Designed miniproteins, single chains, continued (2). Designs and how they scored, part 82

Each design is a single chain, and the fold is of that chain. pLDDT is the mean over its residues in the fold that is shown.

## One batch from the design tools (miniprotein)

Design m6840
Fold by ESMFold2-Fast:
Structure m6840 (fold): chain A 72 residues (1-72)
Amino acid sequence: GASAVTTALSVVGDLGAENGGVVDTAELKEALRRGASNMSEEELAAVLEAADSLGPTAAVAEARRRLRQAGE
């Protein structure tokens, strides 16, 4: 529930993407897999595919949207 969403958001934040840092797509995928255990497999797969296709900045934004919706 909420604690897993908070953990996932903390991991995403720690990667420094929101602070204008460069985030490696592979590192982002691994962090999301570990931190977002409460996301459905379909949602996680969509975010990981976005990371591969669009790059880490867009993937982080999408992951945050999904996690906020799940944490409401």
Scores: mean pLDDT 57

Design m6841
Fold by ESMFold2-Fast:
Structure m6841 (fold): chain A 79 residues (1-79)
Amino acid sequence: DEIARMAAVLEVTPNAVAATADAAAVAAALRESYEKGIELANEKSLGFGQALANAVDKDGEGTLARLEAAVAAARAKIK
């Protein structure tokens, strides 16, 4: 599951605070355009641009909601 993989990346990254903030920016960009959101994920080098592209292709609306939930969960775990 591409969304579960993105959530795992946010949880285990060495710079979880910055990566989670970048993922939140990607989620905001996805609300405007899926293409822009995927481009931003690649630009921020989050390591899940391809997984995000695949997930959006299957279910764009569900992918955005799940990414937002993953960002919120990651923020709750960050000190």
Scores: mean pLDDT 70

Design m6842
Fold by ESMFold2-Fast:
Structure m6842 (fold): chain A 100 residues (1-100)
Amino acid sequence: SKKEILLTLSEVRKLVVDAINIAIEEGMPEEKIKKLLELMKEMEKLVEDFENGKISAEELLEGVLKLLEEMKSEIPEEIKEARKKIEEAIELVEEAKKKV
């Protein structure tokens, strides 16, 4: 349902915010932090487009998954806790995709 998808994406957003905060605390370069924030804003736009009926649930979840994979690629392997938060977010989106 639309409500279940939006609740899942709310949890995804919390995990992304946690990952960015960990990356900041661990001293990730400012230009990479800016990139993560830009990817998060792109995710928020996809959620808004879905809420407004501009994109399907499938398009939303696929778009969010691609952005999360890009976020993971920007985070150094040494910042394990931040990468783990993004991996948890990816798993939530993949599970949601199986239900649509």
Scores: mean pLDDT 89

Design m6843
Fold by ESMFold2-Fast:
Structure m6843 (fold): chain A 83 residues (1-83)
Amino acid sequence: LLEQARRLLAEAERALAAGDPERALRLATHSVILLHIAAQNEEQRQAIEEIARRASVHARAGDPRGAAEVLIEGSRRLLAQME
């Protein structure tokens, strides 16, 4: 799960660099779902929910690039803390 999440985040970053924020958002969202499944404690689950909440604000404002960046940044930071 964690390795698959890392691969999806790397692909999301490449999609942003290629000018495809909607694809980046989809890939980053899939990565966040995998992180939620892999979460081992309540603190990790709450961190994921907060990342998703911040991203949803950007998505609802019509900013898929901003939403994807929030998901990618937050997920990368969380992955560094997970085993």
Scores: mean pLDDT 84

Design m6844
Fold by ESMFold2-Fast:
Structure m6844 (fold): chain A 98 residues (1-98)
Amino acid sequence: MKKKEEAKKKMLELVDEVISLIRQAMAETDPAKRRELRDQAIDKLFELKKVLEENKEYIDPEEYQRILNHIDRIGLYVNLEDFENALKEAEKLKELIK
């Protein structure tokens, strides 16, 4: 088993889920449903941070900090309902993890 590859796969799956939720929020016209999608995206970002921390030993410290910074920026944009910038940041994170 390759622990680094397993961690990478889990993080990519979570980033794809975050991207999907952001895209759904961007298309949602009901403010209440949009807030629910925002909250779900925040929950997935929390799961992503947990996976990152649990796999810290398999990730270079500089790479770890870059990933964490991108997660935090996505969270800030999602909380502001700036879904366009949240999506751009999430796509950058996906490229970094690949």
Scores: mean pLDDT 85

Design m6845
Fold by ESMFold2-Fast:
Structure m6845 (fold): chain A 88 residues (1-88)
Amino acid sequence: EVDDLLATSEVFTEAAKKYAESPEEGIKVLEKGAEEIKSRREDLLKAKEYAEKMKELGEKSVESEVGGAIYLVGLSVEYYLKARQLAA
């Protein structure tokens, strides 16, 4: 559970870094991450929903690379914090 969310957070962090260089590449990383999460665990559908939402928001912010990257990192941190609360 927590390990799966940490892996998701890593994908989002990587996507944010790629998004800063190229929004299109960052969005591709998010898409691949979402598919990997789905194929790995069926009960992680909620994680895929969050990844899909981040992808949509990233797509809308494609013209604002810095802002988009910051937003993606912010969501990644929020996801991690939720995992910690569930584990507590």
Scores: mean pLDDT 58

Design m6846
Fold by ESMFold2-Fast:
Structure m6846 (fold): chain A 65 residues (1-65)
Amino acid sequence: MDEIEAGVYEIYIAVASVAGDVELREEDGEIVITLHSDSEKLRETAEKYKELQEKLGTRKVVIEE
């Protein structure tokens, strides 16, 4: 179930990246998400993505504004 949720949020973040609402980069094995929107929903989505990735031990995620 956590793997399915992580997949759904990964799609949400990928869509936001294509739309230009977030910038994704990899730095020293970490995923860095830079938020380009003041949307509370986008911030909550990024925070949930980070929580799920770290819970699964898959990747370390950093959120920047």
Scores: mean pLDDT 76

Design m6847
Fold by ESMFold2-Fast:
Structure m6847 (fold): chain A 59 residues (1-59)
Amino acid sequence: SREELLEALRRAGFDEELAERVAEAVGWDGKRADQLVVRALAQGILDPEELARWVIEHA
């Protein structure tokens, strides 16, 4: 499940470092990660670094 979450985050545009930081911030909860990523994208945040920062701040 952890490896699948990291793979999903990398497919979403995060590099390995950003994917790990996001996964840790959400407590390895894939549903929480998805919810926060969708909310950030809805606000117009498209840059992976900015998107990761927003997700981590709201986790």
Scores: mean pLDDT 85

Design m6848
Fold by ESMFold2-Fast:
Structure m6848 (fold): chain A 70 residues (1-70)
Amino acid sequence: METTMVVEVDQADMATFAQAAAEEGLEIEGVDTEGPVATLVLRGSEEQLRRAVARAREAGVRIHRVEFFR
């Protein structure tokens, strides 16, 4: 099933998060930046989305929020 993920990361870590997402075959569908925080929207399988988050955490990305929507 297709799942939408909304994730908040430090703006400085956006490129690292985007790379982690790309390595899992995901594209970033939306980006909103407010001050030091970036909100990213991705769509894919829940497994791909969870692996992207895990990879980003391993790479040192500062993740403030993760939410999944069906």
Scores: mean pLDDT 83

Design m6849
Fold by ESMFold2-Fast:
Structure m6849 (fold): chain A 56 residues (1-56)
Amino acid sequence: STMSLRQEIGARLRATREELGLTQEQAARLAGVSVQTYSRYERGEVIPSPDTLRRL
């Protein structure tokens, strides 16, 4: 489902970020978004665009 996909993407983003030792602010900078928007990605509230995912 769309909701489970959002949660899966968010969990994967968080796991990858933590493995790289990055803060949410640093990941947001790489993605070209605000830290508030990046936080929503990790929470599964919003699906990042393919372009945003490519930058991460």
Scores: mean pLDDT 83

Design m6850
Fold by ESMFold2-Fast:
Structure m6850 (fold): chain A 55 residues (1-55)
Amino acid sequence: PPLDGSSGAEIVKPDPLTGSMEVAEDPVTGERYLKSLYEGMEKLAKEMKIEPVLP
């Protein structure tokens, strides 16, 4: 869509109030990361044309 709204990049880490967010499993290592952090970092890396850095 032409509108990229900030609905997918407002948060790159879990909410501090809940402290518990969905986890995403890395297909390469099998490690689990906070889904919001994982997806946010990948999106930011793509926007800045840099390598995605996982925690």
Scores: mean pLDDT 53

Design m6851
Fold by ESMFold2-Fast:
Structure m6851 (fold): chain A 76 residues (1-76)
Amino acid sequence: EVKTYRATVPVPKLTPEEQALLERHLRELQARLEALPALSEEMVQAILSAGEITRRQMAELGLEVAREFEIEVRVE
């Protein structure tokens, strides 16, 4: 059975050009993740943890979150 997990990646409030570039890279990452064979649950948890660490670091640097980018990851 295939399980689907949804992770969010915070997009910092940058210039419009920088935000567009970052969102493009996030979309490319999503496409690559969808093309991979099923990931282990441990790998999915590592990805989720990285998102939380990034959010905390952005807050510590005083960066405002402009939006959340949703990434869908499939596990066997």
Scores: mean pLDDT 70

Design m6852
Fold by ESMFold2-Fast:
Structure m6852 (fold): chain A 65 residues (1-65)
Amino acid sequence: MELSEEEKELLELSKENVDLAKENLDSEKAKEYSEEISKLVQELRAAGKPLLEILKEQLEYLKKL
């Protein structure tokens, strides 16, 4: 299977998001944060943001936690 440069960047950002969430969130905070992230992603999708930009915004949000 061949991955494009964009797909590789998306995969790397996705892994960073998952790793940060696992390391920094307890179960209670993880639930609240998951709901906030879900809303953020929905808003960005509604605004027509590309998936790469959505993942970057999600990563920045996770870093602030």
Scores: mean pLDDT 68

Design m6853
Fold by ESMFold2-Fast:
Structure m6853 (fold): chain A 74 residues (1-74)
Amino acid sequence: MVEQEGEDTFLNGDSGPGATPTVAIVETHWRQGDGRTELRIRVYDPDTNKLIGSFEGVLPDAEAAAAAQQRLLA
């Protein structure tokens, strides 16, 4: 059984310049000690549940850590 119905449309459809991706699952860990802030972030794909990104570092304060988290989520 074969059937034809023209050419399929793109899966992304009409993706304008302002199109945004799907939300990701984020796990964040904060630790402070000895005048430093340690931050660990893991980002998972919500559809496949696989790790798609991670960040770990030492930052001067909690504000810098929050900025780094926002950059990873954007």
Scores: mean pLDDT 52

Design m6854
Fold by ESMFold2-Fast:
Structure m6854 (fold): chain A 75 residues (1-75)
Amino acid sequence: MKVGDKVRVTTFAGSEAEGIITSIDETSIEIKITEARGRVLKKGETATLKILERGEKYALGLVNGYGAVVEKLEG
């Protein structure tokens, strides 16, 4: 994953969103939310994932204190 990638964000609190990565470092990923479903994430906000585990196309961590997964979208 890199800046400019489109991603899906799913929180274990039942919110799902799509967005664009605006910043990424070793500890966090910042995502500008472009579409949102549910209550934790809102369209137009910037969400920050605090990374607990990261792979090539995903990251697991916390968004606003909720467990969340961020996945790279290919299309």
Scores: mean pLDDT 82

Design m6855
Fold by ESMFold2-Fast:
Structure m6855 (fold): chain A 100 residues (1-100)
Amino acid sequence: ASAPIVRVHSLKPAEKGKTTNLVTVVTGASTPVTVTWTKDGEPVEDQTVSPVYETDGRYGQISTLQTTADELLSEKQFGAVVSSAEAATPQTVLLTKEDL
């Protein structure tokens, strides 16, 4: 399969009043990828992105977003958009209640 594998996680359970980190892990891409975090479909400005890494001709990237549990427990939909030079359509993965 040439499509990247994308996983979105919270690094710890969301606790009201606490800071938490969201992580998007991309592996298995055939070309370098770009990860962009979104809130309700809009790009987030304060994200940290690893260098694109390559293993055996496959590309990956890790993107971390620091946020508050209060934002995660709000009605805002967090997600990640993964783009590559060879993909006609970016892959979008939305954070679900099971990820919190």
Scores: mean pLDDT 73

Design m6856
Fold by ESMFold2-Fast:
Structure m6856 (fold): chain A 68 residues (1-68)
Amino acid sequence: MSIEEQLEEFNKRVSELFSKHGRELFETASPEELAALGARLREVRERLKQGMPVEEAIEEAERLIRET
């Protein structure tokens, strides 16, 4: 799978996670927690570009969203 295909899959699945959990997340998380989550998700995306498996990146993104 190309890096572009892996990024598309990652973006799709992260969007699905936010669609499922986003309302509760935005109601309970502080602005600082949301900013930190955004920064960590950007770091996961950068690691995916550097060769991290897409499945591992998605698992880490799900964990970060759940922890927020």
Scores: mean pLDDT 78

Design m6857
Fold by ESMFold2-Fast:
Structure m6857 (fold): chain A 57 residues (1-57)
Amino acid sequence: ELEEAARRVAERHGIPLETARRALQSLMDVEGLTPEEAEEKLLEMVDRARQTVAEHA
């Protein structure tokens, strides 16, 4: 479910729940993903961004 996926992403990455929900909804709408697929993709994108050395933390 979208709400559950958004909550897990928000908790894991320390972002607001509303931000996580909007990101997941956007991925689902633009790429036709299921909530589970959108969650996996968003988690991968965030992990890659962190590996790029975020100077501003």
Scores: mean pLDDT 73

Design m6858
Fold by ESMFold2-Fast:
Structure m6858 (fold): chain A 75 residues (1-75)
Amino acid sequence: MSEEELANFLVEKLKVPESLARRVARLFLAGYSVEEIREKIPELPDKVLLGINTLRILLEEGYSLEDIEELLDLI
């Protein structure tokens, strides 16, 4: 998963502001926690932080970004 692929997912599926999406993707891929991401990008809405936390859990459970995108399209 590239930074660009994750940034596009964050904008389209988690409604991350486009101006912040690349920064969020970079921190996420570097292994920063949701709390550390909040500290570095305090302008992120709480609903977005919840979405990022859910994404990390699903990726840790073995779902791919593509699988998660398909699941979100069904909801």
Scores: mean pLDDT 78

Design m6859
Fold by ESMFold2-Fast:
Structure m6859 (fold): chain A 79 residues (1-79)
Amino acid sequence: MLSEEEKKEILEKFIEKLKELGIEVSPEQREKLEEYVANTPSSTSKKELAGRLVWAYEYEAGGPLLELEDRKKLIEETA
């Protein structure tokens, strides 16, 4: 079960890991991700939330931006 604090920590980790890949999240994209995280059920696992954040980011960015291996690593490193 994820607390609101854990959800925020996972989002911050996700954004930091994207930055390590050379990807900067815009303020508008960040607001969308924060909304997505807030609407995620507390019963969701950390790994499921990390995976959902990848899909939510790519959706807001207008398409797939990450290679499959980078996507998997990002999910594992964020969870």
Scores: mean pLDDT 80

Design m6860
Fold by ESMFold2-Fast:
Structure m6860 (fold): chain A 85 residues (1-85)
Amino acid sequence: SMSPRQLIDRARDRVGQNRRDMSQATPDQIDDLIDSSRDTLRLGRRARRMAERQGDRDLLRRAIRVVSDGSSVLQQGRQMRRQSD
């Protein structure tokens, strides 16, 4: 099983990659990037729940930031999808 730190690190890296890919996305790439961003957000939310259960304040702050950043990227993708239709 992945630790909360490992989940945060993986989610953070995926958020960064999804943000870069989303900024350069063609219309045909948007749906896959939305799905990737949704999966990444699930990892961040899972890490947040684990950090809350462990009472690790620093991990919780990091998980909250990753969830916030991931939500921003997902929202951007959804807006781009609507504009492409």
Scores: mean pLDDT 87

Design m6861
Fold by ESMFold2-Fast:
Structure m6861 (fold): chain A 68 residues (1-68)
Amino acid sequence: MMSDEELTKAESALLAEALGLSDAEARALIRRFYAEVGRDLGLSEEEVERMAAAGLAMVRALRAATPP
């Protein structure tokens, strides 16, 4: 089971990796991450999809905050 600190660190690394990807690739990566974490937490597929959507929204916000 992932600790809150380990989860936060893993999410930060995930978001950093997703910043260099297309929206479709970023969503797929984020969904994969939460599907794996969700197995430990007992999350449904619908809950995993909601978390993936929220993660993609965060990636989009981070891209807007870091102009080239």
Scores: mean pLDDT 75

Design m6862
Fold by ESMFold2-Fast:
Structure m6862 (fold): chain A 76 residues (1-76)
Amino acid sequence: DEELRKEMEEKVEETFKRDKEELDKLPVEEAIKLLELALERLDEMIAKTTDPLLKEALERLKEKLEAYLKELKEKA
């Protein structure tokens, strides 16, 4: 279902933008710690997910969050 895939992609983008905005308000060290915990939980969710479309969406979110974490660590 291409419409469902598009909805999942939009939700991933919205979730990432929201999370980034909130984390950007925090001290860099606190943002890094929270993001590392979020990524650990996301990995657990991906491992338990059997729906291919949802798994793909969660993996895309993980990629975005990992890239953001790398940028934060460069600033810390």
Scores: mean pLDDT 83

Design m6863
Fold by ESMFold2-Fast:
Structure m6863 (fold): chain A 74 residues (1-74)
Amino acid sequence: KSYDLDYVLNNINRALAEELGVPLETLLKISNDVGVEVLKAATQGASSAELDAVEEEALSEARKELEKLGVPVS
């Protein structure tokens, strides 16, 4: 288990939420959803190429959620 990762992630997500004009809790949910999908694939023994594909799909869903909030993510 690494150092205080939650502190680092909260600082990054707070800055991004302010830049994008979205609620912090919404950005934290999106970030967590991406991380969960990648960890799920890794736990199932996915290869590096499979992990990259899972991350791409999860990021695609995150982009759609941000677009619903009016954030340009293209």
Scores: mean pLDDT 68

Design m6864
Fold by ESMFold2-Fast:
Structure m6864 (fold): chain A 55 residues (1-55)
Amino acid sequence: MMDDLDEAGKLSNLSIEYYKKGDLKKALEYATLAQKLGSPSGAVLKIYIENEIKK
């Protein structure tokens, strides 16, 4: 459980880094992985990135 949270946090950070670089596909992949680990931050990032891709 704690390890899952740590991993989800790292994946969320990777998602943010790729998002800042404009690599929305990689940002979405990392956000999706964080969400699958049960991270609320990952779920929120996934929604934000999907909206940015749609723009």
Scores: mean pLDDT 77

Design m6865
Fold by ESMFold2-Fast:
Structure m6865 (fold): chain A 66 residues (1-66)
Amino acid sequence: MTAEELLRLAREGGVGGGARALERGLKANPDLALQAATKAYEQAKSSGPRGVGVALGAAGQDAALA
């Protein structure tokens, strides 16, 4: 998946700050953030849009702190 597509999914999840956390992660560690977010999406896709948004935000935050 592309960074743009993952950011769109994070915004659609409706979780406050999730998309911003992913944006920060992608800016700080783009390869790590993209890999982590893609993995998080695959794990959370069955949880619906909100679950995806939460997972993507968490992946972004972890990447930003790395």
Scores: mean pLDDT 79

Design m6866
Fold by ESMFold2-Fast:
Structure m6866 (fold): chain A 97 residues (1-97)
Amino acid sequence: LVDEIIKAYKEGKFDEVKKIIKENPDSFTLEDLEKLAKAGIVSPADVAWVKESPETTFKVYYSKKSKTLLFSPELIREAKLAGEEVEEIGDLTVIKP
């Protein structure tokens, strides 16, 4: 799953990235998010925020300007205030230990 997202992202297929996430809302682990962060798809700060959160379900957004997925309310707010086009992808459940 995560390897498919990274491959699509590297190929510039951002619509495919969004589709894979939408079709697999309950299939992500914290380790998967860490792999996405290493690939530049998610901010390490957002991974830390998800890890520290008591919640397991998060609303995911996509920024066309940065070409990244946004999870934390702070980064989403900053992107919107900077005039970035931020698209809501949906809700994602992150499997935590």
Scores: mean pLDDT 80

Design m6867
Fold by ESMFold2-Fast:
Structure m6867 (fold): chain A 91 residues (1-91)
Amino acid sequence: MKLRGRVYNVEGELLAEVEAETAEELAEKIKERLGIELTDGALKVIEELEVGERVALTSLGGYIRNASLEEALEFARMNGEERVVVVERLS
């Protein structure tokens, strides 16, 4: 599968964009770029994505499926997080 991960701060600024073929590769790239560790639960949610679906993830293991960027940013703010990881399945 092909995945795209985008990491935003709560102001909506794009901090990093990465592409990967597996959830584990995506998580490794995000950790290397920004020091964000995704939980095992987050990896499982990413692997369950169908083509064209996305998920917004926090470092505390919270997630929201198929959210807009605005909804993802609000989700991060509500959870007291400074950053949100948005993962989309491209193929």
Scores: mean pLDDT 83

Design m6868
Fold by ESMFold2-Fast:
Structure m6868 (fold): chain A 83 residues (1-83)
Amino acid sequence: SLKPFSEYSEEEKDVIIKGFILSFTGENALTGDGLLLPGLKYWKERFGSPEAFADWLREKFGDDISRENLLELAEYIFEKVDK
């Protein structure tokens, strides 16, 4: 029911990512002074690929978000962690 993730601006994508990770995972992966970006690194290390992360997110989101949108979101998160 959401428009394709690729149609959002970079600023909107960042807001969406924060909203989705906080709303569905409830996990910032790290305790203490952990920033969201270190938490995103945990997800990359845990799942190893955007496809595996998208499959896990599908279990959390169910039918509310398409696999294509979840994969684009997972790829964008992995991109933010890269370098």
Scores: mean pLDDT 64

Design m6869
Fold by ESMFold2-Fast:
Structure m6869 (fold): chain A 65 residues (1-65)
Amino acid sequence: SAGIEAAEREIVRLYLAGEISREQANAIGKALRDYAAGKISREELEARIREILPEDLADRIIAAL
């Protein structure tokens, strides 16, 4: 979906800017793919993003969805 693609593009941008680690980028990317595949709910996706990223970055990714 357009929202998933926008969120993945934002994660790539944050990684290239040095704002998040490769491990954080990979973990969020997996969560986004699991959500797109119907393996996890929107609530679980948002919870995983908030566990991995600081609040301000988590809010930016969630807003892109």
Scores: mean pLDDT 88

Design m6870
Fold by ESMFold2-Fast:
Structure m6870 (fold): chain A 92 residues (1-92)
Amino acid sequence: SAVQAELERLRERAEAAVAAGDEEAVAEVARETGFLLAKAKILAVKDDPAKLAETLAALEATIEAIEADESLPPRLRAAAVEGMRRGVEEGL
């Protein structure tokens, strides 16, 4: 699928950024990945109000877990959360 192809491209970009020690590029890939995954999940359930409510609750729980994860660098956490919140907004 187009989403799977884009996720593979983002994974390759993440590996290259980590190998280069490019923290800015790692954060950018995290933002883009969060956006793509959150948007795809919302679009998949948009026509089912019950599933949409469950998916929104699950995404909010995931965002809160990422924000609370002190093992992740602050910049990476902020980028992932920003991406996911934008993905939810654009998917709605």
Scores: mean pLDDT 86

Design m6871
Fold by ESMFold2-Fast:
Structure m6871 (fold): chain A 96 residues (1-96)
Amino acid sequence: TVEEVERFRQLTLEKIEEARKKGYDKVAEILDYVGKAISHVLLGREDEAERIIASAPEKYKKIVEKAVEMVRQGRPLEEVIDFAYEEAKKLEEEEK
C-alpha cells in the first residue's frame, strides 16, 4: 500500500541520515538505491525496480538485489533496511 511505501521511506531516510552523520557516504548512496528499488516493488512496479538495480554502480548491485529479494520473500521491511545498512557499512569500511 501507499502507507507501507511511506513508512519504508521514513525508515530508509532515518538510516541514510545516520550514515551521513557518521561519514558513511557510500552507505547513504546504497540505501538510496535500496529505498527506490523497494518502493517500486511495494507498488507492484517490478520493471521500474529492475531499472533502478541496473542503474546502480556495480559494487552496489549485490546489496540492492539481495534487499529486493528479501522484500519479495516477505521479510519485514525493518529487517531488510538493517541488512542493507550492515552490508553497505562492511563495503564502506573495506574501501577506507
Scores: mean pLDDT 83

Design m6872
Fold by ESMFold2-Fast:
Structure m6872 (fold): chain A 72 residues (1-72)
Amino acid sequence: SLLDKIREAFPELSDEVAEKIVELLKKVTIENANEVFNEIVDILTEALKITTVEERLKLVENVLKLVNEALS
């Protein structure tokens, strides 16, 4: 499930935030993919307290993978 994939990528994420990401991914389309991607990145940057470039790059890679899988 999308929730299981989110939990695997971000094990320290709260249930509330993880569920919010699932709902955003359920609404993703080709037309809104960039907007949804940016919203998820912003939510996770705040929730996970991302402060370094290296952490940001790993976050971006994981979110791109989740958005791509949700579109498939």
Scores: mean pLDDT 85

Design m6873
Fold by ESMFold2-Fast:
Structure m6873 (fold): chain A 101 residues (1-101)
Amino acid sequence: KEELKKRLEEVLAELEAAIAEALARTTDPEERIRLEEQLAFARMLYWEALRLIPELDEEDEEIVLKAFETKDFEEAEKKSSPVARGVIRLFKHLLELREEA
């Protein structure tokens, strides 16, 4: 539902801001390319998660939302359907990219 979409939008916005700041500070052309690729990859993960969210049933949605809030992805993945597991993994990758950026 809308809550999951908002959580994804928040993480993407934070990641976009972090990458934009890194791009503004870098003088290395290769580093700029890597940051731009990282941004494109993050946006791809976000859109893929948005596509999967409508396929979640009410039980899956609750599991995914709890995983987004607690960030206990390993436990949530074990309890999840394949589609819910997909959404959790995409969100986990976005958080990992945000930590690396």
Scores: mean pLDDT 81

Design m6874
Fold by ESMFold2-Fast:
Structure m6874 (fold): chain A 66 residues (1-66)
Amino acid sequence: MKDLEEARKAIEEGRYEEALVILLGIVYRLKYFEVENKEEVKKEVKELLEQLPESPIKQELLEELE
């Protein structure tokens, strides 16, 4: 997924707010729409979220992926 690559780049460059917005969009799609390779996408989103600084939004997104 192209958005996952963009989120990873944003994290590598220290653009954590941008990464968080991208990951929020992916979580929204996983929750409300049918997504190919849902389990693989879910795992990668969890990995990327864990790399972000601690925030209430990060915690909410991790709970949505449970």
Scores: mean pLDDT 80

Design m6875
Fold by ESMFold2-Fast:
Structure m6875 (fold): chain A 84 residues (1-84)
Amino acid sequence: ARRLIEEGERLLEETIRRTAEELKKALPSLSDEEARALAEEWARGIDSGRVQLPEELQHLVERAREEGRRARELIERGRELLEE
């Protein structure tokens, strides 16, 4: 149970970091802070609408949301197993 929570939290953090790095590479005008904030929003399933992305970068949003969803499912499953 705890291993699933730890794995999910690790995956979520890794998704945020990787997405922020890819964003920064694609849009060098973004600060590291801005890139990380956007990556965190997408990975957590939040849509603030604060940045309009070109079509080529929408795949980063979708990947971050998908990977973040998987990470959150692992965390939720781990927590559920701790109740049993």
Scores: mean pLDDT 76

